# Ledger of designs, part 17: designed miniproteins, single chains, continued (3)

Each design is a single chain, and the fold is of that chain. pLDDT is the mean over its residues in the fold that is shown.

## One batch from the design tools (miniprotein)

Design m8557
Fold by ESMFold2-Fast:
Structure m8557 (fold): chain A 63 residues (1-63)
Amino acid sequence: APLAARRARIQARLDHFKELAEKSLEEYKKKYTPEQVERFKKNIDSALETFEALAERELARLE
């Protein structure tokens, strides 16, 4: 169904964003100080929360 395909696309985009965030954090962890890594992690966590909230609202509108 078109609705199921749209839900799958939204979920895939969220999953992809999470994968990129995790990869970026691991790369950052190898190159920078613990304090810089913690600051970067806070920024990533904030961005993920915003992205998840937007995805959740979009999914809710499809129901």
Scores: mean pLDDT 79

Design m8558
Fold by ESMFold2-Fast:
Structure m8558 (fold): chain A 60 residues (1-60)
Amino acid sequence: SPLGEIQSLIQQHPEIRDQAKQLLGQLNQDILDNKETDPKVIEEKWRQTLDQLKQLIEKS
């Protein structure tokens, strides 16, 4: 699952932990503000966040 992959990336790359917390907080707030309940849409937003974290690691 995207969440499991995010957790693995943070464990392997602790240098992005603070940025990951901010992105995950923003994602959670976005889902709540839009009252998003579709599991497929939520999963896609999690995958987009995972891709952003991977890009941060590649730029490091």
Scores: mean pLDDT 78

Design m8559
Fold by ESMFold2-Fast:
Structure m8559 (fold): chain A 69 residues (1-69)
Amino acid sequence: MEFDEEQLKEMQEFAKKQAEELEKRAELEEDEEVREAMREMAEITRSGTLEDIERALRWQHERYLEELA
Protein backbone atom coordinates (compact mmCIF):
# COMPACT_ATOMS: atom_id res chain seq x y z
CA MET A 1 0.00 0.00 0.00
CA GLU A 2 1.08 3.59 -0.53
CA PHE A 3 2.02 5.47 2.63
CA ASP A 4 1.71 9.13 3.39
CA GLU A 5 4.77 11.14 4.43
CA GLU A 6 4.07 10.79 8.16
CA GLN A 7 3.67 7.00 7.96
CA LEU A 8 6.92 6.72 6.01
CA LYS A 9 8.74 8.78 8.65
CA GLU A 10 7.34 6.57 11.43
CA MET A 11 8.50 3.43 9.62
CA GLN A 12 11.97 4.95 9.15
CA GLU A 13 12.20 5.75 12.88
CA PHE A 14 11.19 2.18 13.69
CA ALA A 15 13.79 0.86 11.23
CA LYS A 16 16.51 3.01 12.85
CA LYS A 17 15.68 1.60 16.28
CA GLN A 18 15.74 -1.96 14.92
CA ALA A 19 19.09 -1.32 13.24
CA GLU A 20 20.55 0.09 16.49
CA GLU A 21 19.33 -2.96 18.41
CA LEU A 22 20.88 -5.34 15.86
CA GLU A 23 24.17 -3.40 15.98
CA LYS A 24 24.23 -3.70 19.79
CA ARG A 25 23.63 -7.45 19.56
CA ALA A 26 26.30 -7.80 16.88
CA GLU A 27 28.90 -6.21 19.22
CA LEU A 28 28.06 -8.84 21.86
CA GLU A 29 28.05 -11.78 19.41
CA GLU A 30 31.14 -14.01 19.55
CA ASP A 31 30.35 -15.91 16.33
CA GLU A 32 31.90 -13.86 13.52
CA GLU A 33 29.54 -15.27 10.87
CA VAL A 34 26.43 -14.41 12.90
CA ARG A 35 27.89 -11.00 13.81
CA GLU A 36 28.48 -10.20 10.13
CA ALA A 37 24.91 -11.28 9.27
CA MET A 38 23.54 -9.05 12.04
CA ARG A 39 25.51 -6.05 10.76
CA GLU A 40 24.32 -6.66 7.20
CA MET A 41 20.71 -6.89 8.39
CA ALA A 42 21.12 -3.70 10.45
CA GLU A 43 22.38 -1.86 7.34
CA ILE A 44 19.43 -3.14 5.28
CA THR A 45 16.97 -2.19 8.03
CA ARG A 46 18.46 1.31 8.28
CA SER A 47 17.43 1.95 4.64
CA GLY A 48 13.85 2.29 5.94
CA THR A 49 11.98 0.65 3.08
CA LEU A 50 9.01 -1.55 3.92
CA GLU A 51 10.59 -4.55 2.18
CA ASP A 52 13.79 -4.16 4.19
CA ILE A 53 11.88 -3.77 7.46
CA GLU A 54 9.80 -6.90 6.80
CA ARG A 55 12.95 -8.81 5.86
CA ALA A 56 14.74 -7.75 9.04
CA LEU A 57 11.77 -8.63 11.25
CA ARG A 58 11.44 -12.07 9.65
CA TRP A 59 15.18 -12.68 10.08
CA GLN A 60 14.99 -11.75 13.79
CA HIS A 61 11.96 -14.01 14.28
CA GLU A 62 13.77 -16.95 12.65
CA ARG A 63 16.80 -16.42 14.91
CA TYR A 64 14.52 -16.32 17.94
CA LEU A 65 12.83 -19.60 17.03
CA GLU A 66 16.22 -21.22 16.33
CA GLU A 67 17.43 -20.21 19.80
CA LEU A 68 14.36 -21.85 21.38
CA ALA A 69 14.84 -25.12 19.48
Scores: mean pLDDT 68

Design m8560
Fold by ESMFold2-Fast:
Structure m8560 (fold): chain A 95 residues (1-95)
Amino acid sequence: SAAAERRRAALERLRRALREAGEASDEGLERSIEILERAAEELREDEAVSALLRGVAELLRALREGAPREVLLELERRAEPAHRAVLEEEARLRA
């Protein structure tokens, strides 16, 4: 279905963004944020995936800006339910 195809594309973009963030450079973080924000906009009608992508982008932006630990922990906590839902869907698509 079109929805399943959009989700697969979003998960691939999420994986790419995480690889870029893994470099721990300002440029890598900026590229990750851009990828995630673009994907979230394209998938705005898929609330769970869009929320995850926006949440991760916000967390990476806070990291890049040197936000205090308490802010990072709160953002991480907010993204957790959507992250879990996306991982479950990826497992289903891989099966």
Scores: mean pLDDT 71

Design m8561
Fold by ESMFold2-Fast:
Structure m8561 (fold): chain A 115 residues (1-115)
Amino acid sequence: MEAYKEALKKAGLLNKVIERVPVETLMKILSGELLELLAKAAGITDWGLFNPKNDGVTDMQSIEKMKAIQKALGAKVDGYFGKSTVEGLQKKLKYPGKIDGVIDDELLELLLAHK
């Protein structure tokens, strides 16, 4: 929890509307673990697409993983982590606050509850 909160805060992504963040930038901030958390929150059960080496499947690029998450969330499928993706996540997790595309402490706790 705290490590993700501090990483998002340092990147200027916590408690503000997220514009289009390239998945490569997101991966450097929160490593590949964030893509797995987003996939679980989106209800994706095809874990082989996120851990292909362990399942004998060809490695899926991070942008393709993000697009799969966006598709599962009903968000804009553009491979960028942004307002549309966060709003889709808020809706999927039944976030009790405003659907505004902002990652706050409560949305982050809901994300980590799917870990």
Scores: mean pLDDT 69

Design m8562
Fold by ESMFold2-Fast:
Structure m8562 (fold): chain A 68 residues (1-68)
Amino acid sequence: VPTVKQIVEESIELFRKATPEELAQLPPEDQRVIEQVLERADKGDFNFSPDLIGQLTRARGRLLELRS
């Protein structure tokens, strides 16, 4: 089972490597979550709420589906 830290760190790396075209294909809600997560990561804040972790996990899943 991945740790919360691993999920957060892997998701941030994935989001940073996403192309503008991939991000544009995601729902606006997922785009906002990705932006929020990256903004927090840039501030060194990796203590995400369970709700935010759920939201970023869905955004990550949808982004990965675009690549399959």
Scores: mean pLDDT 79

Design m8563
Fold by ESMFold2-Fast:
Structure m8563 (fold): chain A 79 residues (1-79)
Amino acid sequence: SEFQERAEEAYERLLAGEKVEVPSYEELREAVRKYAALFDLPEERVEKVIEYAESHAVVGKGTEADIRALVEYALRHVK
């Protein structure tokens, strides 16, 4: 799917050390918190994931697929 292809491309860019565009930091933070709620993640981890995700994001022409890739990337790299 177009969504899956875009998410995979965004994830590859993150692995290469590039930043990913998101529509807004507010939408990125909401996505992290929604994901955290689904998996009952502890608050201390949620805050670290948000900080890590924001450090790899810039506001621009990003989509929901870019947000998904960034959330998954941050969750994998923050313990």
Scores: mean pLDDT 83

Design m8564
Fold by ESMFold2-Fast:
Structure m8564 (fold): chain A 59 residues (1-59)
Amino acid sequence: RLEEFKAAVDKLPDPLTREQARELLLSFGFSEEVVDEILARLPFPITKEQLLAAVEEYF
């Protein structure tokens, strides 16, 4: 789960855009509402580390 997500994040550019983070989270089965709430709390563009820290509680 988390390991697979980390591998997918590693293939994205650093820093990440809002749309890149959104598409990744949706592909891992997060609901649109949860994704929008996560992304609203982040100052895009963000680092890969910031994205992982924001979502690790969901794994």
Scores: mean pLDDT 77

Design m8565
Fold by ESMFold2-Fast:
Structure m8565 (fold): chain A 110 residues (1-110)
Amino acid sequence: GTPFDLSELAPELQKPVKLIVDYLKERNIPYELLVSKDKKAVAIIPGGRESGRPPVVLVPEGTSDAELRKLLTDLGLSPAIFDLTKLVIRVGVDSEENILKKVDRAIKIK
């Protein structure tokens, strides 16, 4: 399908989201994108929701665990079954290498 318009996201999310989308596209891996109501958080699901794979979630720098749980709920994701330590990307904190490592983990989880 047509990729989501990245310009509608918060400016700090545009580069890391593009990095992940390009990485998945180069590997012919379809994906689903979920955006929070305030456009400050994004979930990317490799293979889409039907794949059963976990999402990778991008959140603002300084997002607390309580705010993260609320953002996951707002994105339609269950925080209780989500591996918060391995699949959450904090924008401005995680390096490009760490972002792609988290994406690879989401792809490999069965």
Scores: mean pLDDT 74

Design m8566
Fold by ESMFold2-Fast:
Structure m8566 (fold): chain A 73 residues (1-73)
Amino acid sequence: SALAKELFEKGLSLADGESAEFDYKDGKITLVKMGDKLLLGYRQVDENGNVIKGAEAVVSSVEEVEEFLKSLE
């Protein structure tokens, strides 16, 4: 998907150990560059600040980003 490609390219443009944050649906995606790989995180909270959905993955390709995004549906 276009989103998966954008997230992967943005993550790889960061300096090693730098992070970026993006709004996604009712939560946030975090990107952390780790050499040639990205650490992806997702967190969604309710109105009281309780985590209702979360996921993490280490990805090395656009296809792995797409699988991560599918896991959030």
Scores: mean pLDDT 81

Design m8567
Fold by ESMFold2-Fast:
Structure m8567 (fold): chain A 62 residues (1-62)
Amino acid sequence: MARELLDESREEAIKRYGNGSLPLTWSVLSSRLHQDYLAGRLTWEQVEQLLEEIGEVVRELL
């Protein structure tokens, strides 16, 4: 679920950078999606779909 992925990315951003701001959370999330793409676990189409879905969730949470 996109919302869970966003929440986990925020927790990791806080742990890594001491700050769970949206740009830092997005950086962690983007890095994870990029790694999954490089490992062949996600296609580019799936990455685009997830980014759109997460963007919708973020807009709702704002």
Scores: mean pLDDT 75

Design m8568
Fold by ESMFold2-Fast:
Structure m8568 (fold): chain A 86 residues (1-86)
Amino acid sequence: MKVEVEVEVLGGTSPEDLTVNYKIVVDGETLLEGENVPLEELERKLVRLVNTSDDPEAVAAAGNKLAEAIRKEAEKKLGKEVADSL
């Protein structure tokens, strides 16, 4: 199983205000994507998907990669202080 994630941090100064564009691809197929999505809403969507998926381990792996990608992107665009608060 190959999990790939794409993320773009659009803005925000705190976890509550952070919005992202994201795309999760598993074995070449798009599992989940969204544009201008609040981070809190994205986290809720991932929790729901884990609970309803036939492959919760794949969804959990995708969620972990996405979280790390968001943190790295936030560090580059908004600075280490904002990224460390995530």
Scores: mean pLDDT 75

Design m8569
Fold by ESMFold2-Fast:
Structure m8569 (fold): chain A 94 residues (1-94)
Amino acid sequence: SKIDELEELKKELEEIKEKLEKGEISPQEAVDRLKEILKRAKELLEDDPKAAQNLEAMIEMLDSMGSSMSKEEVLEVIEGAIEFLEKQIEKLKS
């Protein structure tokens, strides 16, 4: 289901966060993985124009700034993406 797929994407974001916090991946590797997850989330939420627009804005920001972002900046974006997906999942369950 769409909910199950979004929950899986959230789990992938949490894994990227943990690996970045531990220094197992670089900030650039985390940005690349984050963009892939956000693109998949946008496809799943294409029937919600506001959600899709917010995800597109995050992707465009990462395309523009991702290569120059610090570890702490990337962690903040991942945390924001996790919170966003949690809210979308809750909305779909309602």
Scores: mean pLDDT 88

Design m8570
Fold by ESMFold2-Fast:
Structure m8570 (fold): chain A 85 residues (1-85)
Amino acid sequence: MERMEEIAEIIEKLKEAIENKDEEEIEKYKKKLEELGLDVEKVMEAIENKDDGALQAMIAERFGLLTEEERKAFEEKLKELKEKQ
């Protein structure tokens, strides 16, 4: 759960940086996602399309099959972080 929460936080910060057009922060968070083994190009496409389901699918593929409970926890964390923006 801890890694998925960290990824959720990085994704939300990346979304915020994109909205603010902060190129330095965008590159910083892209690098962090790449270091975690995620396909940054697919992450950016999913963010642009506002497809949280695609983001969750990429994380599940990278870290193996997630339980329904783990997927729900990730969805709830993404929602929480969006509300804090």
Scores: mean pLDDT 72

Design m8571
Fold by ESMFold2-Fast:
Order: C-alpha cells, then structure tokens, then sequence
Structure m8571 (fold): chain A 92 residues (1-92)
C-alpha cells in the first residue's frame, strides 16, 4: 500500500507544522485510521516510530509509557494474527 504510506507521511508533515490543537487531533485520527488499512507490519512499525518520535520531540504533551505499551501490544497482536494465518494456510 505505497499510496497509503505516502498519504500518511504527508499527514505527518502537516502535523509537524500544525499549531491548532483541533486540527492536530484531526490529523492524528486520520493517520491512525490509515495505519489500520496498511497490512504491511514493517510499514506500520515505521509509521508508529515516526509518530512516537514526533510526539516526544515536538509536542508539549509527549507520549506516555502507557501509550508506548499500547503500540507494542498492537504490534504483538499483529504478529500473532500473522502467525495464526500462516498456520491456517499450512493446515487448510
């Protein structure tokens, strides 16, 4: 989903330059929704890293440990799902 990754990167650049809290929230929500549509785990992880780095370095409200742990849980769930699909494909 190269076009989805391109859209997300564009939204991240807009988020970096945005000062309006409401617009920032809209951009964050759009980015997170697009992330769910990206099936490539590696691309999702790269985008999560960009978002986390942005929030840590540029936002007054940086990402908490709880938010980081939640992202880790999502990655673990995605890995589990991939493994389950692989097993199902083998057994069919």
Amino acid sequence: DKSLVDKVNELIEQLKNENDVSKKQELMNEILELLKKISDIEERVKIYEKLINLLYSSSKKFVSEEAVEEEKKERIEAMRRALELEEKRKLE
Scores: mean pLDDT 67

Design m8572
Fold by ESMFold2-Fast:
Structure m8572 (fold): chain A 92 residues (1-92)
Amino acid sequence: MKLGRLLVGLDKDGSGELSREDAGLFALRLDVEEIFPELIVGEPSAHVTPETLQSVINFQRHFGLTPDGVISPEELRALLKSLGLPESEWPK
């Protein structure tokens, strides 16, 4: 799924406004694309903006991730599973 479609899917009320949680998940998905580009196929990669960077910081603070912004492989796999990605697309 393209990041743009993921962003639309995270906008649960269809207002064009993201909740803190939805914005955090979108920003984390951009980080996943950078770490595991093979899982994200299609048009030009999403560019990290000041808004998405702030969302990553807010996501890390909200969900108790490390202050240095590093997500563990176990946490990443749990996130990918919760997003419904098949295990065949998971990084090894």
Scores: mean pLDDT 44

Design m8573
Fold by ESMFold2-Fast:
Structure m8573 (fold): chain A 73 residues (1-73)
Amino acid sequence: VRERLREALEEALKHGNGGIAASIVVDRVLELLREGADPDEIIEAARELLKETTNSVAKIALQSAITTVELSK
């Protein structure tokens, strides 16, 4: 879960736009949820990545992902 989120985040950061980055990371968490991943595991993975980053675009993308997963519960 964490590695798949990190991969999506790295892809998202290449775009330099918070909205596009958020869409990429949100699409990845929705994919993980469809695969049967635990929503709480996705939220924890995203929170850990959020603690590791100083990039504002990454923070927007990760926070959007956390909100999306929380709303899916």
Scores: mean pLDDT 79

Design m8574
Fold by ESMFold2-Fast:
Structure m8574 (fold): chain A 69 residues (1-69)
Amino acid sequence: DEVVEAALAGDKSRAPELIEALASDDELTVAFSIAALAGFGGEAWEQARAALPGLRPRVAAATRRALEA
């Protein structure tokens, strides 16, 4: 996924698309999106936290753990 690859390379402008990718059924896309968001910090973390109520429970829990670790 080119969105996830760009974000893992540090492209913070892709944060909104990574947050949408958290709703994906592809577990690898979800895992890489969580890792990229955790690395961005700041505003990306605020956006990710705002999206938590709309995510599947397991994805919300994994995202929260990554931000807290």
Scores: mean pLDDT 73

Design m8575
Fold by ESMFold2-Fast:
Structure m8575 (fold): chain A 84 residues (1-84)
Amino acid sequence: MKAEEALRLLGKAAKMYELAGEPSKATGALMLAIAYAVELGLDGETLTEALKRGEAEAKTASLEEAERDREEALRLAEEALRAK
């Protein structure tokens, strides 16, 4: 589901930002995930599971990859919102 993929990518980006020493950006990515979960009507368990999957996929402290994953997450979340 596009919504869950967006949350997964935000979780991955947040972990990569954290590993890169950018805690404010990591927090921002998590805040976006919560906001999109609320707007999309997803429950807390779905949000938590998607974020955990993304966190597990974060292998490097790459700011470029984190930024790209964050941007893709925004596209997927917007598509999911338009499908409502």
Scores: mean pLDDT 84

Design m8576
Fold by ESMFold2-Fast:
Order: C-alpha cells, then sequence, then structure tokens
Structure m8576 (fold): chain A 79 residues (1-79)
C-alpha cells in the first residue's frame, strides 16, 4: 500500500506544479498498484487524480469517465 500511496502523493505534487504528463504517469502507476492489491479506496483516489490531470490537459471525455468511476467507488464505500 505504501508504494501506491507515495506515487499518488508525488503525482498530486506534480499536478500542483503544472507537470501534467509526470502527474499522469505517477497516477497511472498508483492505480495499477491499487488495482493489483484490491484497494478500492486507493483505486478511487487514483482515478480522481487522473481525472483532474486529464481535465487540465483538455481531455474532457477521459476526465468525465474517471470521475464517474471514482464517484461510483466512493458511493459503494460510503464516502
Amino acid sequence: MEEGRELLKKGLEYYQEGKYDEAEELAKKALEIFEKLGDEKGIAEAKLVLGMVYLAKGDYEKAKKLYEEAEEIYKKLGL
């Protein structure tokens, strides 16, 4: 769990710096780790970060899909 969380944290830091390509790469790596571990909360968090990155890059369709998927997971988790 630590590796995925660390990657997602770094991805958010790159997102705040406007380094969207680096943020995307790290968020995708975090998502892969969380999916492999079955961490539903981590999956939702990584999808939310990826959605933010795609929105910033102008990829509206990918951002919307990721937000909807994250929202569905959070809803199932009572979050």
Scores: mean pLDDT 85

Design m8577
Fold by ESMFold2-Fast:
Structure m8577 (fold): chain A 94 residues (1-94)
Amino acid sequence: SMEELKEELLKLIEELKKRLEEYIKSTTDPVLRQRAKRNIERLEELEKLIKEDKLSEEQIKTLIKALRTVLSIKDPEEMVRALEMTLQEFEKEL
């Protein structure tokens, strides 16, 4: 159902935000810290779109697949890079 898809996507976003917050605490590079903070802000904007019912079912399904792939990346810097690319491509379609 649409509600189950929204719940799944919101759970993936929450997991990504937690990983980014952990990365912010562990990194000594201020540039990487700012990039991670910006990605958290972008994820929070995505959460608002989901809660306001502004995304189609197909957009939600595409994001679930993409964010699951991002979360599978073990290296935190590679994960942040993959997330930035994923969000950039998605935001161009909004």
Scores: mean pLDDT 88

Design m8578
Fold by ESMFold2-Fast:
Structure m8578 (fold): chain A 80 residues (1-80)
Amino acid sequence: MTPEERIREILLKAGIPKEKADEYVSRIRAALDADDPEALRQVLEEIYNDLLKLGKTLEEAKKAVDEIFDVINEERERRR
């Protein structure tokens, strides 16, 4: 499973709609390709806020974002 597929599954499992999950995956990929940590931070904050708007608890939203961040960090380390 690719990092993109892993992030997408985390987003879908957390309740993000498919269209929005695909958008977030594309934005994360673009930020990774550009080595732009600020763009990555902004996408993760937006995901966190969207999860809260969907009625997730602070703990659930943080868990999903932390899982995505782990995938991002693993991919960044692999590219170095």
Scores: mean pLDDT 83

Design m8579
Fold by ESMFold2-Fast:
Formats: sequence, C-alpha cells, structure tokens
Structure m8579 (fold): chain A 84 residues (1-84)
Amino acid sequence: HMSSGIPEELIEEVKELIDKYKDKFNDLPFSLRLLTKNHPELAAIVAGIYFDDKELIEKIEKFDPNLLKTLKVTVRNVVSLEQP
C-alpha cells in the first residue's frame, strides 16, 4: 500500500503537459528540480503547481481536491528550503 502516491490515472492525463514544461524545468528552484529528477512522473505536476498552471490545477482539483492541497503544500515546503 503506497498510501500517498499520485493516482496513475492522473499521471497519464498530465503526461500531455510534460512536453509543455520541458523547457521550463530549468526555471524551477533547485529543490523542485531535484524532486522531479527523483520522481520524473511528478515533473509536470510539480512544475504546473509552481507556475500556477490553471489547466493542470483544474485537472488535479477535479480528480482529487485533497491531493491538490497536499501537492501545493509539498511544493511550497520544498521551495521554502531555498528561501533566503
């Protein structure tokens, strides 16, 4: 039981957005780039939340609003490690 995994159905749906974010991955904070390197399936989701992509956020919220809240907290916490 992976009790905190992202559903495969959502990963498949956001795969189309991965190509949109490929050029923007270098613009992510180092902590988020490290997270996406270790979890490439999260790359589009993490980038979309960080850049406030309305389309991606709406897709996640419709799928699971609690998951969206958790992902936003995770992205914020990871970014906070690099705040001065």
Scores: mean pLDDT 70

Design m8580
Fold by ESMFold2-Fast:
Structure m8580 (fold): chain A 81 residues (1-81)
Amino acid sequence: MTLEQERENVRGFLAAAGVEFPEPITPEHVEALRKAVAWAQEVGPAVDGREVAELTIALYKGDPEAVERHRARLREQAAAA
């Protein structure tokens, strides 16, 4: 996948979840999304895309408290499904 395709995927995903990434999308933005998706997959398939998007932003900003908060919410969503 090209950086252009990865940028479009990240932007589309965040836009659909009601959030926005600043342009241009860097490799660090893509890596944050990959980590968020991997953690969502570890927890289970029935999670809200909004929480994955929020976790992506927290990872990109490097805020450990926000990361754990959104990761905990992903676990709650999987447990409730």
Scores: mean pLDDT 69

Design m8581
Fold by ESMFold2-Fast:
Structure m8581 (fold): chain A 98 residues (1-98)
Amino acid sequence: MSEEVAKEITEYFLAEQLSLQVLQNIIIYYGESQSLDKETIINILELALLLLKEQDALPVSDLSLELLLKKAKNDIQNESYDKSVAQHYYEKLQEFYA
């Protein structure tokens, strides 16, 4: 996807109170032979972080969620993201809506 498409998808879903499960699936898909390229995933995570600060779009918008998304973005940018890291973020995201 282009940056413009990633922006539109992220803004649409977060404005409509996108579930953490959708963000979780995006993170997993990147770690598990992803259907989206690295740049698109980074752009989605950056826009999610921006919208968390400006909107109550996610049910659990706190420091822990912000830090988790920042760590996922950093790991992807530094090419340290793999299936085990994706599994770790999946399990951490479960804590926010359990």
Scores: mean pLDDT 56

Design m8582
Fold by ESMFold2-Fast:
Structure m8582 (fold): chain A 95 residues (1-95)
Amino acid sequence: MPEFRLEGVIERVEKGRTETFVTIKLKRTPEVAAALSTMRPGTPVTIVLEDGTEIPGFIRRIEQTDESSFVTVGVAASDAKKLKVGQKVTLVIPL
């Protein structure tokens, strides 16, 4: 199945009651704009780390500013231990 692969950087990691929220900063590009048109809260996504580790999650929030797009992904608390602010990641979104 076709997919979007968007490069980003982890801006925030916030522990929730049932899941951890990871906010990823994406550059504002035509590819990001196209991907965001298909994304909604609840969309399943995969966060891929530089070492190839894959972390499943769900889109919880999408925010756009004049310079950047931010996507907040809910992940399992056990997977959140692998995620750090400033870490480069690839966000994989199914089409």
Scores: mean pLDDT 80

Design m8583
Fold by ESMFold2-Fast:
Structure m8583 (fold): chain A 66 residues (1-66)
Amino acid sequence: MIFKTVEELFKALGIPSSKSINGGYEASKYGVAIIPKGAELPESAKYGLEVDGEFSLDTSNQVLSV
């Protein structure tokens, strides 16, 4: 399943909206892949977060928050 917002992703994972998670390390723990707009979900991922080009992919310091 692919989400277009961090809020909907957090609802699906049961993560409170007041929490932030690291988009590289912690997201991978939940089976989440961050994908460009229009990309297919990798078979290794259970969930995707679609980014429409406004998201800078520095996986070491990337933070997902509502």
Scores: mean pLDDT 68

Design m8584
Fold by ESMFold2-Fast:
Structure m8584 (fold): chain A 76 residues (1-76)
Amino acid sequence: DEVRRAQLQAGIDEGRKLAKTPEIQQKVDQGEEALKQGDLESAEQYVTQAVDLLLGDPEALQAVADAVIRAEQEAL
């Protein structure tokens, strides 16, 4: 689904800007690679893991959520 792909790409792009640790950056990189391979399920899992690592930063979580919502609206 193009909408799901756009949402995952937005989450990856915003997560990359917010990645303050090597662990978060690695999960974002893995998500981007899975998305490029067309593996949306793996991309979603890696994005979720990166988001879990951001749970201590509510502003970063909100930025990712806003980026995903915007991508969904633009893809529709």
Scores: mean pLDDT 77

Design m8585
Fold by ESMFold2-Fast:
Structure m8585 (fold): chain A 76 residues (1-76)
Amino acid sequence: MKKVEELIERLRELGERGSPLLRALAEGEVFITRGAAKEDLEKGIKTGEESLREVERYARRVEAEREAARRAAAEA
């Protein structure tokens, strides 16, 4: 349970930085994980971990670009 909740929290954080759709997905996952069968929870965790890894890789690139833009704006 804690592992799933931590993954959802990370998805929310990345969603706020990147995409509102990721946040909406994470909120939907909360309801699913609380009422779903154990098998569905296990699949959700595995899929979430794999997708989070890909999303984090992309988010790091976007975050670096945002930081560069913020520095340029501050110097202007």
Scores: mean pLDDT 58

Design m8586
Fold by ESMFold2-Fast:
Structure m8586 (fold): chain A 61 residues (1-61)
Amino acid sequence: AEKYYEEGLKLYEEGEPLGAALLYKKALEIDPKHEKAREALRELAKEYPTPAILKILKEVE
């Protein structure tokens, strides 16, 4: 879980918000209680409210 969260942060820093969202989702699939990944995904959806990212957020809520 932590590894996917860290990879998601790296993609976010590289300007790949959809890739970051998918990695945060993967972290939450492995550990549904991973608060850092959940918070990062919520902030990402707030910053980039695209249909794809909002769908990913809805799937993990």
Scores: mean pLDDT 80

Design m8587
Fold by ESMFold2-Fast:
Structure m8587 (fold): chain A 64 residues (1-64)
Amino acid sequence: APEEIDVKGKSVEEAIKIIEEKYGKVKSIKDLGTGLLVLTDRALIALRLSEDGKTVLSALAYPL
């Protein structure tokens, strides 16, 4: 089941750092315009971003 990551209100840079600490090395990032898909060693993470792309609105991890 997907799990929520507590990164709401953080910058994209801070969110990526927390994601790497919890789920392992970032392998790829795909920009969807409305958010980011971040593939790591242990999870696929979907980040929803603010309209300016600077702030995380939500994050869900799909464990691999």
Scores: mean pLDDT 84

Design m8588
Fold by ESMFold2-Fast:
Structure m8588 (fold): chain A 68 residues (1-68)
Amino acid sequence: MMPTPEQTAEIRRLYERLLAARRAGDEAAARESLEQIRKVFLEIFDGDEEAAELNVRIIEQEVREEVA
């Protein structure tokens, strides 16, 4: 349930990709990044869909606040 350093680095990489996609208006790349983030959270939380959804929502909210 605790993220590994590798999983944390992967989430950060995908977050930066999501930010870039949103700023570029690339909806397909943004959706792909979110799906990959969700999969990493499902791995971190050992299939706990509720915990994964909560964390995906937090990432999406942070991206919306960051995208001017």
Scores: mean pLDDT 80

Design m8589
Fold by ESMFold2-Fast:
Structure m8589 (fold): chain A 75 residues (1-75)
Amino acid sequence: MVPSAEELKEVAEKLAKAAEEAGDKEAYRLAQQSVEYAEKGDVKSAAEYLDKAIKRLQEAGHTETAIEALKALSE
């Protein structure tokens, strides 16, 4: 299933905010790049960077936030 650009942008914006609150600058950067790609309609790149941001947050111990983002992408 491929999420729409709008869904990717919404999830990426929420993830960027969570990363900022957690102080993870790398996860924030990756989520922000996902937002930019989604705004350009590049769904493939947006999804790739969102996945990288989710992985980064999961590795940093923010597993609950990562799971919530993954659920949004599976809808």
Scores: mean pLDDT 75

Design m8590
Fold by ESMFold2-Fast:
Structure m8590 (fold): chain A 72 residues (1-72)
Amino acid sequence: SKSREEILESGVEVLEKSSSRSMRLSAIHGLQDLLDIPPQASEKENLLAIAEALEKEGFFELAKRLRELAAK
């Protein structure tokens, strides 16, 4: 079985590496479900909300990667 960190990192990697909108949307929804956070109005707002939830759980490196992606 995968650790919680490995499952969360898999979602972050999809967002960093995939150009597919459907794959990115699936990763966002999966991360929102895992972190128990609601969907936001835009992809950028979703990435920032997920990053904040990751920081609250101590996953600072994964949160930083999403914040860098949101700044693009």
Scores: mean pLDDT 86

Design m8591
Fold by ESMFold2-Fast:
Structure m8591 (fold): chain A 89 residues (1-89)
Amino acid sequence: MAEEAARRAVEALEAGDLVGALKALGEALSLALVTGDEAPARAALAALEAAAERLEELAAALSEEEKRELEEYWEELVEKTLKALAEKA
């Protein structure tokens, strides 16, 4: 699951879709936190490293609407992740 999310992140960045890439990276990081497994975190970091130069270019092109969409998505993802962690604790 996390390797698939990391792959989707790289593919989205190669296509110029930063919003999709950051959402996919968020999924991989959420899985790492919920499972306590290093593999999702390593997959997310590998995807980020592979696309680092493209991230800078794409981030500069983000509109205010796209930034708000990412903020809302990440807020929901963080809440969902924290709830899952609390249920497993």
Scores: mean pLDDT 70

Design m8592
Fold by ESMFold2-Fast:
Structure m8592 (fold): chain A 83 residues (1-83)
Amino acid sequence: AEQLYQETVERVQALIAELRRAVEANDWDAAIETLERIIALLRQAIAELRRLNAPQSHIDHLERLLADAEAALALLRKKRAAA
């Protein structure tokens, strides 16, 4: 359980770095795709951590990251549609 949590956090951090690069390049399509990848990864990891009876603090942390990523995706999609 702890290994899955740590691996998930590391993978999310790498994807956030990719997201920042896409935003800096004004590559909004890549930014949206990267956020979708982050959301998919977090949903899968949260489901697995619940199955493994992982500490609630680890699940809560990933759920906060998921909520933030979903909000960011909604905002970027709205801005892209308005352009």
Scores: mean pLDDT 86

